# Designed miniproteins, single chains, continued (2), part 50

Each design is a single chain, and the fold is of that chain. pLDDT is the mean over its residues in the fold that is shown.

## One batch from the design tools (miniprotein)

Design m5723
Fold by ESMFold2-Fast:
Parts: sequence; structure tokens; C-alpha cells
Structure m5723 (fold): chain A 92 residues (1-92)
Amino acid sequence: KRTEIQSLNNKIVNTAISKLKPGESREVVLVSLDRSGQVVVRLVEITKLPDGTIETRQLKRLESEEEVQKAIDKLDPEEKELVLKALELARS
């Protein structure tokens, strides 16, 4: 399931990058498991610089179900579906 979660996170990031023009930033929600198997949800900013270079910055760890739900609700339907699949896999 870690490999499947990583695959979904890669799709989330690539989907966000595909929607970015040079000089734009977009927030994504990424799901992982820590070394103890605990679900970790993070808000990450992806920026496409004017030269086309991609930068990522961790903004926040989402600590509560309410914070996670609010972050997901702001996403495009495509990105929301990918994040929900990653959460389902991480929690199973």
C-alpha cells in the first residue's frame, strides 16, 4: 500500500504541475504513512518558477479530520478524487 500511495501522490503532484503556468503556485494535499504506520496528511505548495523549474514547499501538517476535509474541499474534482483514494489506501 505504500507504493500505491506514492503512485497516487505522484499523480496528484503531476496533475497540479500540468495546471501551473510559469510564476504560478498551487496547493496540493499529500498522504503518507510515517515509520510507525500512522497516516500523515500534508498541505504542500507547488510553484512553477518563470524558468519552468518546479519548487515544492511544505506549508502545514493537517492534524484534524476537519482540517483535512476543508483542504480537500478546496481542490478540483480530479485532485479531490486522487487524494480521497490515497486516504482510503492509507487508512485501510
Scores: mean pLDDT 83

Design m5724
Fold by ESMFold2-Fast:
Structure m5724 (fold): chain A 80 residues (1-80)
Amino acid sequence: MKYVVKVEVTLPEDRPVSPEVLAAIDALRQKVAEVNKEPKTPEEIVQELGPALRALDAAVKKARERGEPIPIITVTFEKV
């Protein structure tokens, strides 16, 4: 079975998210658009999104360590 990826981002309302986290979110969204050009297996999606997801995780971890606002990010696989 083949899937496309959906990414939903909820930003905190009280304080702006750091530029590093926003840049990582934008990079993830761009990679998702590339991956979604053709429906793929979940394994292929995870493999292709891996670098962008790791970069985002690193940026969010640093923001959390600094007590900065962090986004809520939901990544879902939608069956085609």
Scores: mean pLDDT 82

Design m5725
Fold by ESMFold2-Fast:
Structure m5725 (fold): chain A 81 residues (1-81)
Amino acid sequence: MSPVEEVEAALELVREAKESKDPSKAAALATAANLLLVAMQIETELPEEVKELLNEAIKAANAGDYDRAIELLEEALELLK
């Protein structure tokens, strides 16, 4: 999976978390997205600006701020293109 595809996959999981009315399901989806973003940073050499955006997205998702996480992941995608 390319870095772009991995961030896109994480973005879809966070969008699903935002649309979920079940807090447990939302938390599980956000956790899956965050694990993908962490694994990507371990396996792939990324620009520091992208790493900062991914780490801020992880923090936002963990706080339940899915709108902010989506914004940050979309910004990371723009830098990777």
Scores: mean pLDDT 83

Design m5726
Fold by ESMFold2-Fast:
Structure m5726 (fold): chain A 82 residues (1-82)
Amino acid sequence: HMDLDIYTALAEIVYGIDLANKTLSPEAAERMRRLLDELNAASKAGDKDAVIQALTEMARLAREAGDEESARILENIRDKVA
């Protein structure tokens, strides 16, 4: 549980950096926000599979938005959860 909360917090930091840098379009930012909500819910439930899924989708969304660096960071966090 505690480890999942830490990884969720790291994903939130990455997401916040992306928003601050205006890397995401408004549509991508909305999708990322939904994924972040799903990540937080999964973390609270202790559902590692759901956490991995949310992080994977966040990484894909970041890559689609042209943010390869944030995508790699999110994938790295996912691998530490797995």
Scores: mean pLDDT 71

Design m5727
Fold by ESMFold2-Fast:
Structure m5727 (fold): chain A 89 residues (1-89)
Amino acid sequence: SAAVIIQVGLDLQIVAVQVDKELKSKLASGYVPSDEQLEKAIEYLRKAREYVRQGNFDLALQYSAESSRAYGGSDAQIAQGVQHMQDLL
């Protein structure tokens, strides 16, 4: 349903914001991601959002996880995001 698609999209966006929050914390500690890491993270996030629009939640989950990895997200953040989306499918 449209409501489910919107909810999944919002949850995917929440995961992206949490990854950004972790990145800000790492930057405060002197960690700076490379341009290639940022470019890959953005590319994967765009793909994930496109798959949410298409209703392909399996690929959306996969690309969301890959974005988090490229961005330097923790394994815990990736696992949490995957579990949350699984609960909505």
Scores: mean pLDDT 67

Design m5728
Fold by ESMFold2-Fast:
Structure m5728 (fold): chain A 86 residues (1-86)
Amino acid sequence: MEEELLKMSLDEFLQAVANGDYELVEKIAKLKGIDKKIVELIIKSVNNELTEEDIYKLLGKDPETTPSEEVRKKIQEMYDKLKELL
Protein backbone atom coordinates (compact mmCIF):
# COMPACT_ATOMS: atom_id res chain seq x y z
CA MET A 1 0.00 0.00 0.00
CA GLU A 2 1.37 3.41 -1.01
CA GLU A 3 2.35 5.58 2.00
CA GLU A 4 1.80 8.66 -0.17
CA LEU A 5 -1.86 7.74 -0.78
CA LEU A 6 -2.45 7.04 2.93
CA LYS A 7 -1.02 10.44 3.94
CA MET A 8 -2.69 12.40 1.15
CA SER A 9 -4.34 15.57 2.43
CA LEU A 10 -7.87 16.72 1.55
CA ASP A 11 -6.37 19.51 -0.57
CA GLU A 12 -4.24 17.02 -2.55
CA PHE A 13 -7.31 14.82 -3.10
CA LEU A 14 -9.31 17.82 -4.34
CA GLN A 15 -6.40 18.78 -6.62
CA ALA A 16 -6.52 15.29 -8.19
CA VAL A 17 -10.24 15.81 -8.85
CA ALA A 18 -9.58 19.27 -10.35
CA ASN A 19 -6.90 17.76 -12.64
CA GLY A 20 -9.42 15.19 -13.94
CA ASP A 21 -7.31 12.30 -12.61
CA TYR A 22 -10.39 10.23 -11.77
CA GLU A 23 -8.40 6.95 -11.80
CA LEU A 24 -6.29 8.27 -8.91
CA VAL A 25 -9.42 9.60 -7.16
CA GLU A 26 -11.09 6.16 -7.41
CA LYS A 27 -7.95 4.40 -6.08
CA ILE A 28 -7.77 6.74 -3.07
CA ALA A 29 -11.51 6.37 -2.37
CA LYS A 30 -11.27 2.56 -2.53
CA LEU A 31 -8.17 2.43 -0.28
CA LYS A 32 -9.70 4.75 2.33
CA GLY A 33 -13.25 3.38 2.14
CA ILE A 34 -14.82 6.61 0.87
CA ASP A 35 -18.38 6.14 -0.38
CA LYS A 36 -18.90 6.55 -4.15
CA LYS A 37 -21.72 9.06 -3.58
CA ILE A 38 -19.38 11.27 -1.53
CA VAL A 39 -16.78 11.13 -4.33
CA GLU A 40 -19.43 12.21 -6.88
CA LEU A 41 -20.45 15.19 -4.69
CA ILE A 42 -16.79 16.23 -4.25
CA ILE A 43 -16.12 16.04 -8.01
CA LYS A 44 -19.12 18.30 -8.71
CA SER A 45 -18.09 20.69 -5.92
CA VAL A 46 -14.48 21.02 -7.18
CA ASN A 47 -15.72 21.67 -10.74
CA ASN A 48 -18.13 24.32 -9.37
CA GLU A 49 -21.06 22.33 -10.79
CA LEU A 50 -22.68 21.34 -7.49
CA THR A 51 -26.22 22.66 -7.01
CA GLU A 52 -28.72 22.14 -4.20
CA GLU A 53 -30.85 20.16 -6.69
CA ASP A 54 -27.94 17.75 -7.30
CA ILE A 55 -27.66 17.09 -3.56
CA TYR A 56 -31.40 16.55 -3.13
CA LYS A 57 -31.51 14.30 -6.21
CA LEU A 58 -28.58 12.17 -4.96
CA LEU A 59 -30.30 11.83 -1.57
CA GLY A 60 -33.64 11.01 -3.25
CA LYS A 61 -35.38 13.81 -1.35
CA ASP A 62 -37.76 16.63 -2.26
CA PRO A 63 -36.19 20.12 -1.83
CA GLU A 64 -39.41 21.47 -0.26
CA THR A 65 -39.62 18.72 2.40
CA THR A 66 -35.90 18.36 3.27
CA PRO A 67 -34.59 21.14 5.57
CA SER A 68 -31.53 23.05 4.31
CA GLU A 69 -29.92 22.56 7.75
CA GLU A 70 -30.16 18.76 7.35
CA VAL A 71 -28.46 18.92 3.92
CA ARG A 72 -25.76 21.26 5.29
CA LYS A 73 -25.06 18.90 8.22
CA LYS A 74 -24.84 15.92 5.83
CA ILE A 75 -22.30 17.74 3.64
CA GLN A 76 -20.29 18.83 6.69
CA GLU A 77 -20.27 15.23 8.02
CA MET A 78 -19.02 14.02 4.62
CA TYR A 79 -16.16 16.57 4.58
CA ASP A 80 -15.27 15.87 8.23
CA LYS A 81 -15.18 12.12 7.50
CA LEU A 82 -13.02 12.74 4.42
CA LYS A 83 -10.59 14.86 6.48
CA GLU A 84 -10.33 12.03 9.05
CA LEU A 85 -9.64 9.51 6.26
CA LEU A 86 -7.13 11.82 4.52
Scores: mean pLDDT 65

Design m5729
Fold by ESMFold2-Fast:
Structure m5729 (fold): chain A 85 residues (1-85)
Amino acid sequence: SEMEELARRIAEEMGRLVAERTGRDVTAALEETLEALRPELGPEMTPEQIVRSFAVGLLDALGLEHREELVEIMRRVLERLREEL
């Protein structure tokens, strides 16, 4: 539950940043990735692995032309998580 809450927070933040930077709503892609991750969300999974999984799902949804924007979004989310830990 704690790890699922973290994954949901990461999805919400990444979706917000994508919407702000690209104007695209990626809610469906993030929910699909979250459902795929759910059985793997255990104490051994790191926040970095969760962020990477969402970034891959978003790259698939948005296309390769958004790779640079997604790398920047991933860095911002990881920096915020490190500041909270």
Scores: mean pLDDT 81

Design m5730
Fold by ESMFold2-Fast:
Structure m5730 (fold): chain A 99 residues (1-99)
Amino acid sequence: SQAKTREELVKLVELVRKRAVEVLESEGVDTSEVEELAERVIAAIEAAPSISTETALKVTSQAFNILASIQSLELGSLSAEEAKERIIAALEEMLAAIE
């Protein structure tokens, strides 16, 4: 159902936002842009007249890109600033997929 799809996508965005903020803040990086973009994505999901399977898959894919960026930061293969840039790009791609 559309309501169930929205609920699951909102939960997923909230989860990746929380993890991104926690990890980036531990590295001393400002998270205000990440939090603002995540709030805009959640609002867009809730406001969308319908969410197609294609849109849901794109949002899910970008959520996994955020988790991969966090893991790369934790493993030391990305700097905190590079991880932040990738997370912002992924959130912007989510927003574009919904709009």
Scores: mean pLDDT 89

Design m5731
Fold by ESMFold2-Fast:
Structure m5731 (fold): chain A 61 residues (1-61)
Amino acid sequence: MEFEKEIVAVAPTVHEALVQIAEEVKRLEEEGYEILSEELSLRRLPDGRYEVTARLLLRAP
């Protein structure tokens, strides 16, 4: 069964936000989910932080 999941990470740097996304993706894979596709979008927040949104297509175990 396939479904969409959105993960949002906010961090002072793009690298820190991407690390948060990568850790969450690894956790999903450890739980038996297969990552079929990943789309990333990036925006800068007014306070100088970065928001990274990952749109995932997942297959359940």
Scores: mean pLDDT 85

Design m5732
Fold by ESMFold2-Fast:
Structure m5732 (fold): chain A 103 residues (1-103)
Amino acid sequence: TLEYSGTYKGSVVNRDGEKAEFTLTRTLVLRGDELTETDELKVESGKLETASGVANAGETVKRTLVSTLSLGELRTYLRFKAGVEKASGSTAYVLYLDAEAAL
């Protein structure tokens, strides 16, 4: 089992033009060829549009996605992991979490 967790604080401008601030925690767990991704999004101020609907200040939205990786995808993921461990793990996680800022 391989497990990684990263926390990111950010801000976005919502659809109404208002600033919203959030804390996103992402956990990745790889067991064999099964990847579990868990996102915990806490809205610190304002409101955010998420896949689950609108989240207001003080609310937390949690999402879990389970994927079965092919052999090729597993090799790609393990190479990505090796890259994260070689660099600063925090830097790779910030980049990964930034890709989900539109969540």
Scores: mean pLDDT 62

Design m5733
Fold by ESMFold2-Fast:
Parts: C-alpha cells; structure tokens; sequence
Structure m5733 (fold): chain A 65 residues (1-65)
C-alpha cells in the first residue's frame, strides 16, 4: 500500500540521518522522514512491525544529533 511505502521511505531517511556526519543534513533527513510518517498516518493503517522499525530508526537518528 502507499502508506506502507511511505513508512519504509521514512525508515530509510532516518537510517541515513543516523549515518551522516553532517548535522544539517541529518536534521533535514529527520524532518523529511517525519513528514512521510505523518502522510502515511493520514492515508491508512500500516503493520505495527513496520511502524516499530521506523520508530527505532528515528530514535537512532535523534540520538546522533
């Protein structure tokens, strides 16, 4: 589903944010990922496993800022 694809894209952005040495790039990637998560929530239900994966990646990204 479209919502699932958005959550997966958000997860990738959060992981990229956690790996980049540029804090400005990291913040930009986190903001993009959060926007995709909000969009996915407005579209439909996503399996809890996929949401948990995205949340874990977001926590990892936030811890590196």
Amino acid sequence: SQALELVRQATELFLQASRTPDPEEAQRLVEQGLALMRQADSIGKVPSEEVSRAVGAAILASSSL
Scores: mean pLDDT 82

Design m5734
Fold by ESMFold2-Fast:
Structure m5734 (fold): chain A 57 residues (1-57)
Amino acid sequence: SREELLRQLMEAGAEATAAATKLVTSRKEGDEAAAAEAQAELDRAQARVAELTAQLA
């Protein structure tokens, strides 16, 4: 349903925001491994947002 897709989109958006925050923090701390993990999380969350947004169009 559209409501289910919107809920999933909100969850994916929250994951993207959390990953972006981790990425900024890791870069500030010079933790390259943590930054790489956060970047991967961000990429996956952004891909999920794009997929769900396309389904809602």
Scores: mean pLDDT 87

Design m5735
Fold by ESMFold2-Fast:
Structure m5735 (fold): chain A 66 residues (1-66)
Amino acid sequence: GMEDAVALLQEHTGMSREEAERLVRGAREALEISEVSGRVALHELTELLGSEELAQQVMAEIRAEL
């Protein structure tokens, strides 16, 4: 879920909870807008995390709440 997505971001980047919650909220909004916006969010998370597999896991946790 959203909390698991936040935890994954914090574990792999060392960012604050506030920063992770902001990114997860942005990715959720992107998924709710369009498939194109969702793909852009996935790409941005991949660059941030350095791993497409981790970015896909974060997006899957967010999608589970939709």
Scores: mean pLDDT 87

Design m5736
Fold by ESMFold2-Fast:
Structure m5736 (fold): chain A 82 residues (1-82)
Amino acid sequence: DLEELQKEAKEALLEAAKMLEEQGDLRSARELRETAEIVENFSKEKAEALLKGAKLTIELLKQGVPAAKAFMQGLEEVAKAL
């Protein structure tokens, strides 16, 4: 279901943004929030890629990876999935 996937992607993007902001990466947090605002305009493939990237960023942040590195690795995951 595309709507459920878009909702999951939005929730993951917002969670990642909150964690990045809590670690002082306000710029990356803003980028993820802006992406979350338009997620309903994305195809299934793009929503799946964003969900994977956001989840990777969240997991890396939970493991203590620095905010900038966790964000960049999330973006790389999105790029690989597209």
Scores: mean pLDDT 88

Design m5737
Fold by ESMFold2-Fast:
Order: C-alpha cells, then sequence, then structure tokens
Structure m5737 (fold): chain A 57 residues (1-57)
C-alpha cells in the first residue's frame, strides 16, 4: 500500500520557508522511493507546526 504523508503549513509561512519544506519533503520522498506520496496543506495555525511530518487523521 502506498504511504501518504500530509504536512500542515501554518498561515504566515513565507515563500522561502515553503520552499525549504518542499525540498525536505522531496528529499524524504526520494529516500523512501515511489511508495511515498506527500501532500502539503496550508492551515490557519501557529508557526512551527510543519517542523514534523503528520499523517492526516
Amino acid sequence: MKSVTVVYIPEGTSEETLARIEAALAALKAKQGDSVEVEIVRVPYKEGLPEFTAVAP
């Protein structure tokens, strides 16, 4: 079964921070191979939430 990881990015996140998060997620996907798919969702929460990868409930 394909693993899906969802990352929630808080409001106010800068373009540079978004680019770094996307690069980190791309590296994770490359390390795990094609069996991992990553979704990025912007949410109205405090900064720091995207520091770890979370799976949607």
Scores: mean pLDDT 63

Design m5738
Fold by ESMFold2-Fast:
Structure m5738 (fold): chain A 92 residues (1-92)
Amino acid sequence: DKSVESLVKSYKEKLEEIENSEITPEEKERLIKLEKEIVEGLLRIIAGVEGIIKENEALKAGLPPEEAKEIGRKAAEEKYEELLEKFKKLLE
C-alpha cells in the first residue's frame, strides 16, 4: 500500500526534524506523540473508506441496513488493524 509507505516516510522525516530541533525534551516528547496520533487518525480515515465501500456493496446486494452497517464496521476495523500492522513493520 503506497499510502502507508508515504505515511511512514513522512512520519520518519518529521521525527528526525523534531529530534534535531533545539527545543526541550518535554516538547519533543509532546510533538512525537502528536505525530503518532496524526498518523493513526489518517490510517482510520483510510480504513473508514473501505468500510463505506463494503457497506454500500452489501446494500446494493439487498441486505438490510443494520446488517450492511455491521459489515462496513467490521471491514473498517479489520482494514485499520491491517494498515497499523503494516505501518509498524515499515518503521523497523
Scores: mean pLDDT 86

Design m5739
Fold by ESMFold2-Fast:
Structure m5739 (fold): chain A 85 residues (1-85)
Amino acid sequence: QGDQAFLNGDYQSAIRYYSQRGSQGDSLSWLRAGVAAIKLGDYDLAIDYFQQAGSLGNLQAWNGLARVYEKMGDRQRAQEYRRLG
């Protein structure tokens, strides 16, 4: 399961499981995939996954996007997304 992979630090397997569930309309799984991508340091992938979660109405995705942009040094975009979450 994706949760077991995530807890064990296997973020690649966690992403595969969560992105599969996300593609079936599970916004929380897209959010979890984004968090796993951050753990791998893949900020572009994290942005894609958080955008998918946000497109399905998951407001926590905006906080995820704000966090990624803050880590990338883009304070303007981080503040925009912080206002949405």
Scores: mean pLDDT 83

Design m5740
Fold by ESMFold2-Fast:
Structure m5740 (fold): chain A 94 residues (1-94)
Amino acid sequence: SLIDELKEVFEEILKLAKELGVSEEDLERFRKNAEELIKLLENDEEKLKQLYQSFKSLKDRIKELAKDPSQRSEAIALFRLATEELEELIKELK
């Protein structure tokens, strides 16, 4: 399902962030917001598709940056931006 594919993208982002040395607190912040956003959007297929496309693209960019040790800080910054985007979307839906 689209929700299952989106969950897979979020789990891959979390795995990449953990490998980059992001703190457990920041990883949990992302996970909690991702779970809440999926629940808020579970009946909105159009928004779920847009969210999937956006986060899949972001995941692919983090993965590419993570291959280069000199780009580690940029990869971590993108992860933090992703968390902020989740929090902003949740605010707009509440």
Scores: mean pLDDT 87

Design m5741
Fold by ESMFold2-Fast:
Structure m5741 (fold): chain A 74 residues (1-74)
Amino acid sequence: SPFDELLARLDALYARAVEALRRGDLAGFERQVLEMGALAGEAEAVLSPEQRAAFERHYNRLWADLERLRRAAL
């Protein structure tokens, strides 16, 4: 389904962003964050309101985790 595909893509981008931070690759991290933002735009266009809410909750949890990891790296 589009929902499952978007969640899988979001999880893959998150994993790449975490690995970029782990390696000190800030440019790689910023690229993954931009792709996550683009994916959120795709989700808004194709998902039902219920699926969008679920996607947004997952996105916000991953984003909070990335912000915490980035702050710890500073």
Scores: mean pLDDT 88

Design m5742
Fold by ESMFold2-Fast:
Structure m5742 (fold): chain A 79 residues (1-79)
Amino acid sequence: SSEFEARVRALALGLVEAAEAGDLARFEALAAELIALLESQGLPASEIENVRGTLARARELLREDPARAAEVLRAAAGL
């Protein structure tokens, strides 16, 4: 639904903002909320694993290169 797509987009934008700010706590909260939303909507396991992989890469980059972490998230979200 358009509401689901809007919620995913809002979470993606929040993750980008948290990454740019270097806010690990907010990033982890939003990442957990995104995964829970995708699981609740019954997305294929392969798609959820791709999202988890992107989040793991952004998480690794976030401490040393917040700008690159944000770029990875924007590219994955189509932003």
Scores: mean pLDDT 88

Design m5743
Fold by ESMFold2-Fast:
Order: sequence, then C-alpha cells, then structure tokens
Structure m5743 (fold): chain A 87 residues (1-87)
Amino acid sequence: TQTYVVKGTVVGYVVEETADGEVTVPLVKPAAPLPAVDGSDDVVVEIRADGKTVLRITADASGNESAERLAEAEVGQEVEVTVTVTP
C-alpha cells in the first residue's frame, strides 16, 4: 500500500451519479502531478479542507466505486488530496 499527498485548489464542481445517488464532486487543480493508478488497484482518494475530509472516493479492482461527501469546500479553497493505492 502506498499513500500520496498532494496539495491543490478547488476550481469548480461536477455532479456525478454513483451507487449512493447524486454526489457533488469538487474539481481540484493539483499543485503537483497525482500518481498514475492501474485499474487493477484498490484506490481511496480523500480531499481535505481545513483539516476536515470533504470528499472520499473509493474504487476497487472489481470496478465498484462509491463517493461520500462529508463537508463542503468553496471554489478557490486550498485542499489536500490523499491518494492511497493498494495493489
């Protein structure tokens, strides 16, 4: 398991349909490139603002995806993107 942490800025929002219903997902411009992820990896992406998790996205090697919106972030807000990859 590898964990990557990249800072970024919220630049907008998109609405995505997930198994849990519609989720408003912040669009983040990363300050550095995010790691490449193989489709066979289990991936957890957390977006954090002011020490709070805003969005958690989980994707597994079987193609199951879920997204949880836990708090709100505004356009222009600095966020921390944590990507955890498990082969």
Scores: mean pLDDT 69

Design m5744
Fold by ESMFold2-Fast:
Formats: sequence, C-alpha cells, structure tokens
Structure m5744 (fold): chain A 56 residues (1-56)
Amino acid sequence: SDELLEKIAEKLREVPGIAAAVVDKKLQKIYVTPETGKMSQEEAEKLKEKILEEAK
C-alpha cells in the first residue's frame, strides 16, 4: 500500500547516514540514497530490506 511505503520511507529518512528516501507509487518502490561518506549504497539497500521485513 502507498501508506506503508511512505511510512517505511519516513523511517529510512530518520536513520543517520541516509540522505534521502523517495517513494515511487507507480512502481511500488522506495529509492534510498546514502549520505556521502557515512553509508554505502549496498548498506542502505540492506537497511531498506530490513525495515520492509519488520513492517510485515
């Protein structure tokens, strides 16, 4: 649901080391951008997966 995606994106934005989390409602995806020098793209994607699993 769109509400669930927005809730997950909000949680991601609260994480230190994440610069942005954007919901694509048409594709039902969240695009996460790590903060330069704080977190890798791979680490940000793993964190996204963890939060998605916890929301189930």
Scores: mean pLDDT 79

Design m5745
Fold by ESMFold2-Fast:
Structure m5745 (fold): chain A 75 residues (1-75)
Amino acid sequence: MKLVTRVTTEVEETRDGKTATYTIERTYDDPSLTEEQAREETEGALKENAALAEKLGLPKVEFKVVKVEVKKEAV
């Protein structure tokens, strides 16, 4: 029996004065991953994406993590 961590993250993205909410779902082969770690990883990835957009001369993008849900599943 093996445990995996399923993470569902709700994100609010503001781009060029427009705000949109979307959900990111990821499965990790790490049963020890905490909600805090999942949140930090997602925020880090979003921050890098915003920096890339700025480097490409695109409108400034702001991200906000609204909700993080972590589930441990046996497989």
Scores: mean pLDDT 77

Design m5746
Fold by ESMFold2-Fast:
Structure m5746 (fold): chain A 119 residues (1-119)
Amino acid sequence: MEKVEEAKKLIEEARKALENGDYERAFQLSLEAMKKAVEAGNEDLVREAARLLVDTIEKATGRPLSEHARRMLEEIARLAAEKGLDDLVLPSGELWDEAQRSEEGYRKAVEEARKRLDA
């Protein structure tokens, strides 16, 4: 199957999963779509898959991501670097790291934000 067509299908399936509140499935499909888009060198599809990953992470706030997702993000980052598309993938990886931080880490960030509002 052509990588571009495969990526488009995965993006559509990921959007449906996100609409249904299936965040794990939406995340996995978005990662797979991004990998196919990177392999194809298609910037528009990489951007679309990255936006879908960001939306999924935001809606799944407080839900831990799987170790499998981490490995896929690492693989996608390496492929993206090879194609000169690494800038489009890094934000999704950074957001995943934020989502995987300890509850104490999030609590401290909220407390610091409150202190800044009081200043």
Scores: mean pLDDT 66

Design m5747
Fold by ESMFold2-Fast:
Structure m5747 (fold): chain A 65 residues (1-65)
Amino acid sequence: MDLQREIDEGIGLIALGVTKIAASRNKKLSKKDVETNLKLAERLESLGLTDLAKEIREITKKASE
């Protein structure tokens, strides 16, 4: 357990998650993009960023339809 490292990693993943959410809102995702977003959501959830992980999963599901 390393709080400083988790904070730095969390900030980077938050920025990436926000970018993916913005991109997915305006574009239909390919199957590969869906897999990438789901992996990102899984990583966010493992870091305790459950709300952000939920948002990216919901947007990914909607954009993949």
Scores: mean pLDDT 71

Design m5748
Fold by ESMFold2-Fast:
Structure m5748 (fold): chain A 80 residues (1-80)
Amino acid sequence: ERDALLARARALIARAEALLKQAEAQNNKKLAAQAQRLIGQGESLVHLARQARTPEELAQIEAGIEDLEAEIAALEKELA
């Protein structure tokens, strides 16, 4: 469902934004740049989800959200 995908993508953007602030506080420019990239990926997924019209498009967006979730979890581990 589109609304569920939008909610998931927005939650991931919020997590990536928190990681950006954490990386900046640690003066870790590499991980800050990675967090910014993940924010951009989340924003792209929100845009695509708003435009999605077919079940196939929604499935591709869901896969992208799952990939982004895994990348955010990996970055959370690096910043811990």
Scores: mean pLDDT 87

Design m5749
Fold by ESMFold2-Fast:
Structure m5749 (fold): chain A 111 residues (1-111)
Amino acid sequence: SLKEEQITIIADSLEKIAEVLEKIAEEARADKSEPEEAVRSTEEAARHVRKALDYLVNSKDIKKAIEELREAAEHVKKAAELSTNEKIKERLENLADALDRIIEKLEELEK
């Protein structure tokens, strides 16, 4: 179905977002000037994206995937606000926007 095709595309996007968040967290952790809370928020965001992906792919539970992605978006926004590295901040802001768009698409699929 078109819904299953859209879910597959969203799952691929979430896998890439999780990988990018994990790399940002590694880069931020190596930067001694970055607040620990910013690093932890980025790591927590990646974990929530991974949980959303698991719900979407293995459980086919779109509602729980949305709940996990909302948590991920909140953590990304917090990390962006706390980050002192302009490049990390910009990357996190772009990822928060991408997560918000994915949430909107998943909410539309539940209507």
Scores: mean pLDDT 90

Design m5750
Fold by ESMFold2-Fast:
Structure m5750 (fold): chain A 56 residues (1-56)
Amino acid sequence: MRVTVVLRPLRSGSQLVKDIEALGGTVIDSRGEVLVADVPEDKVDAVAALPGVLGV
């Protein structure tokens, strides 16, 4: 499922990209404090709970 991941201000996205990939997701785009990713539907809540994520 395609999701928009909103980053907390002043956070680096590099570790978050790795954490999303570890959950089986793929980051497709990055726009400042926003990442667009394709994530398994059962992992969306896990992505939202990652450190540095404000919302999904």
Scores: mean pLDDT 76

Design m5751
Fold by ESMFold2-Fast:
Structure m5751 (fold): chain A 108 residues (1-108)
Amino acid sequence: SMEKKLEEFEKNAELILAFVEEMVDELLKEGLITEEQAKLYLEYVRKLLEKLIEENKKKFNESAFEATKELAEEIKDEEKRQKMLEEAKKAVEENKEDIEESLKKVLA
């Protein structure tokens, strides 16, 4: 599901940040960088990761069809299920070109 993929991405971003924090701490202990340089570097990395997470959240929201389809399977009312799927399909069709362009960039 898209929700699980987003959660995995967020976990990976947290792991990358933790790795960078450990690396910076080691560089500080060896006297290779100053505390001010360490703080600046970590702020840049945090902002970059936050931006990447935000962009992935936008893609998740734009993929409402996939998320809504999975949630709709838990809905016992067939009429409500069909309405949700139709609304999600329209949202995907409106954003189809952006999705295709994003995929082409990843595959290039």
Scores: mean pLDDT 64

Design m5752
Fold by ESMFold2-Fast:
Structure m5752 (fold): chain A 91 residues (1-91)
Amino acid sequence: SKLARLEEEIERLEREAEELEKELKEAKTIEEVKEILERIDELGERAARLVAEVLADPEASRELRRRAVLTEARVTLLRMLAYIKLKELEK
């Protein structure tokens, strides 16, 4: 079903966001942070499309909508944290 697909997509994005968060914490060079930022941007585009699709679906539960919005917010936070780390490494 469409809702099952959307739920699976959210779970995948949540997992990828968690992985990127761990990689960002371990990153030690400007080059590593820049590579992570590119992946965050790609994830952000996917999260934005997912949120639009979930919010357009009248059958989507409040919990599914909440998870989609929180996932996009988490990716936005990751981008901000990556930018801060990049500036710290630039000295």
Scores: mean pLDDT 88

Design m5753
Fold by ESMFold2-Fast:
Structure m5753 (fold): chain A 83 residues (1-83)
Amino acid sequence: DRLELETAILLTLTEAGRALSAAEIAERTGASQSTVSRTLRELARDGLVERTRVSPTRTLYAATPEGAAYAKAREEALAERRA
């Protein structure tokens, strides 16, 4: 489910409190790096994630303020079902 993975990625970035590579996000979410990279591209296009190239071989991703707000709202909605 794309929405489930999008939410997991945004929560992972927000909870980490720092920029993460696609490989780090893949490890934390349990998704494949290729699927994470595709989803990150989509989230960046939607303005929910900021992409920063730190070297020719390394790109880092961080939640934007909009992405952090989306992740918080989604977490609160999911908490209602777990509580």
Scores: mean pLDDT 79

Design m5754
Fold by ESMFold2-Fast:
Structure m5754 (fold): chain A 94 residues (1-94)
Amino acid sequence: SRRERAERLAEEYLKTLSEEQKKVFEELVERYGLTPLQRAIVAMLLRDGRVEEARALAESIHHSPRPLDDETLWDLYRALLERERHGEVPRPPD
């Protein structure tokens, strides 16, 4: 299921975090009550050293007048994943 996939992604990203990053992750999860997909995205941002973006995302989830739906969160995850893949020096097209 999508939920099980999100839970697996969160666990996989969590395993890649340093002890300092795990501490921030645990604080955000406890403070904001993140869903599995939100946890996966936050862990991904923390792994990439994007601590302020991870905090801003977690905070915005609870201050939004409408909760972000799972489709929007999966789109965000995919966009972040693509950014990570392209974050290695963009080779100009031949």
Scores: mean pLDDT 72

Design m5755
Fold by ESMFold2-Fast:
Structure m5755 (fold): chain A 80 residues (1-80)
Amino acid sequence: MTERPPAGRYRLRGLVVDAAGAGAAGAVLRVYQNGELVGEATSDAAGRFEVEFEIEEGAEVEAELTLPAGARGGVGGERL
C-alpha cells in the first residue's frame, strides 16, 4: 500500500498467526519512504512485531508485509 500521511513519528504493530491461530515467527514488515527503507521488523515466536519510523512532510509511504506460507497477519498504525 502507498500513502501520503502527515509528517511525524509513527508506530506500526502487528500480529501474525498460522493456520491454527498460533503465533507465527518470520513475517517481515518493511516500511519505505520515497522508495527508501525507513523501518523493518520481523515477527517473534508469539507472532508480534513493532516498528517505529518518522515521516517527512509530503513523503510517499509504502508498507509491505511478507508472510510465511499459510500464515495471516494484520497491522495497526498509530501516530506518536
Scores: mean pLDDT 77

Design m5756
Fold by ESMFold2-Fast:
Structure m5756 (fold): chain A 61 residues (1-61)
Amino acid sequence: KVDEVAEILLPVLRNEKLARETAKQVVEAYEKDGLEGIRKLLGDTPEAVAVAEKVKELLDS
């Protein structure tokens, strides 16, 4: 799950190490607060909303 989330984040963050570290935080936030956790972590820009939707689809699978 974390590696797959990191792949979703990589085009936005443009740094492999940062994407992997952020992916861990995103997975933890989703486990605790769902979509609201992801939105708090990534923000409410159109890019962040699109990423949050893709991550939700992945983690709900």
Scores: mean pLDDT 75

Design m5757
Fold by ESMFold2-Fast:
Structure m5757 (fold): chain A 106 residues (1-106)
Amino acid sequence: MSVQEIFDLLENDKELVTLYASLFNLKEDLTVKRVYLYLFSKFDTDQDGVLDAEELRKFFESLGLNPSDEEIEEIIKKYDEDGDGKLDFPEFVKLVDDLLEEYKKL
């Protein structure tokens, strides 16, 4: 199952959220790191180790979301701890963790 298919199904199927949480509870840190690295590498198209506003927009579009320019800027400001206007891998992980927590509550 691709990560995109997992996220697409999370919008429609709360049992998949539960299954993913159960896999997380197995303490398989390597599996979680692989998922996050796969997502980051997929959208880091120039391989500079950061996601700019356009790459971040494509990430959200892959989740079936259509964020405005203002929403992308707000997300970057929230997670951009080093002030470069881009998200590095640790900042991206925080964003994805927050998105997964929101999906668990839906």
Scores: mean pLDDT 65

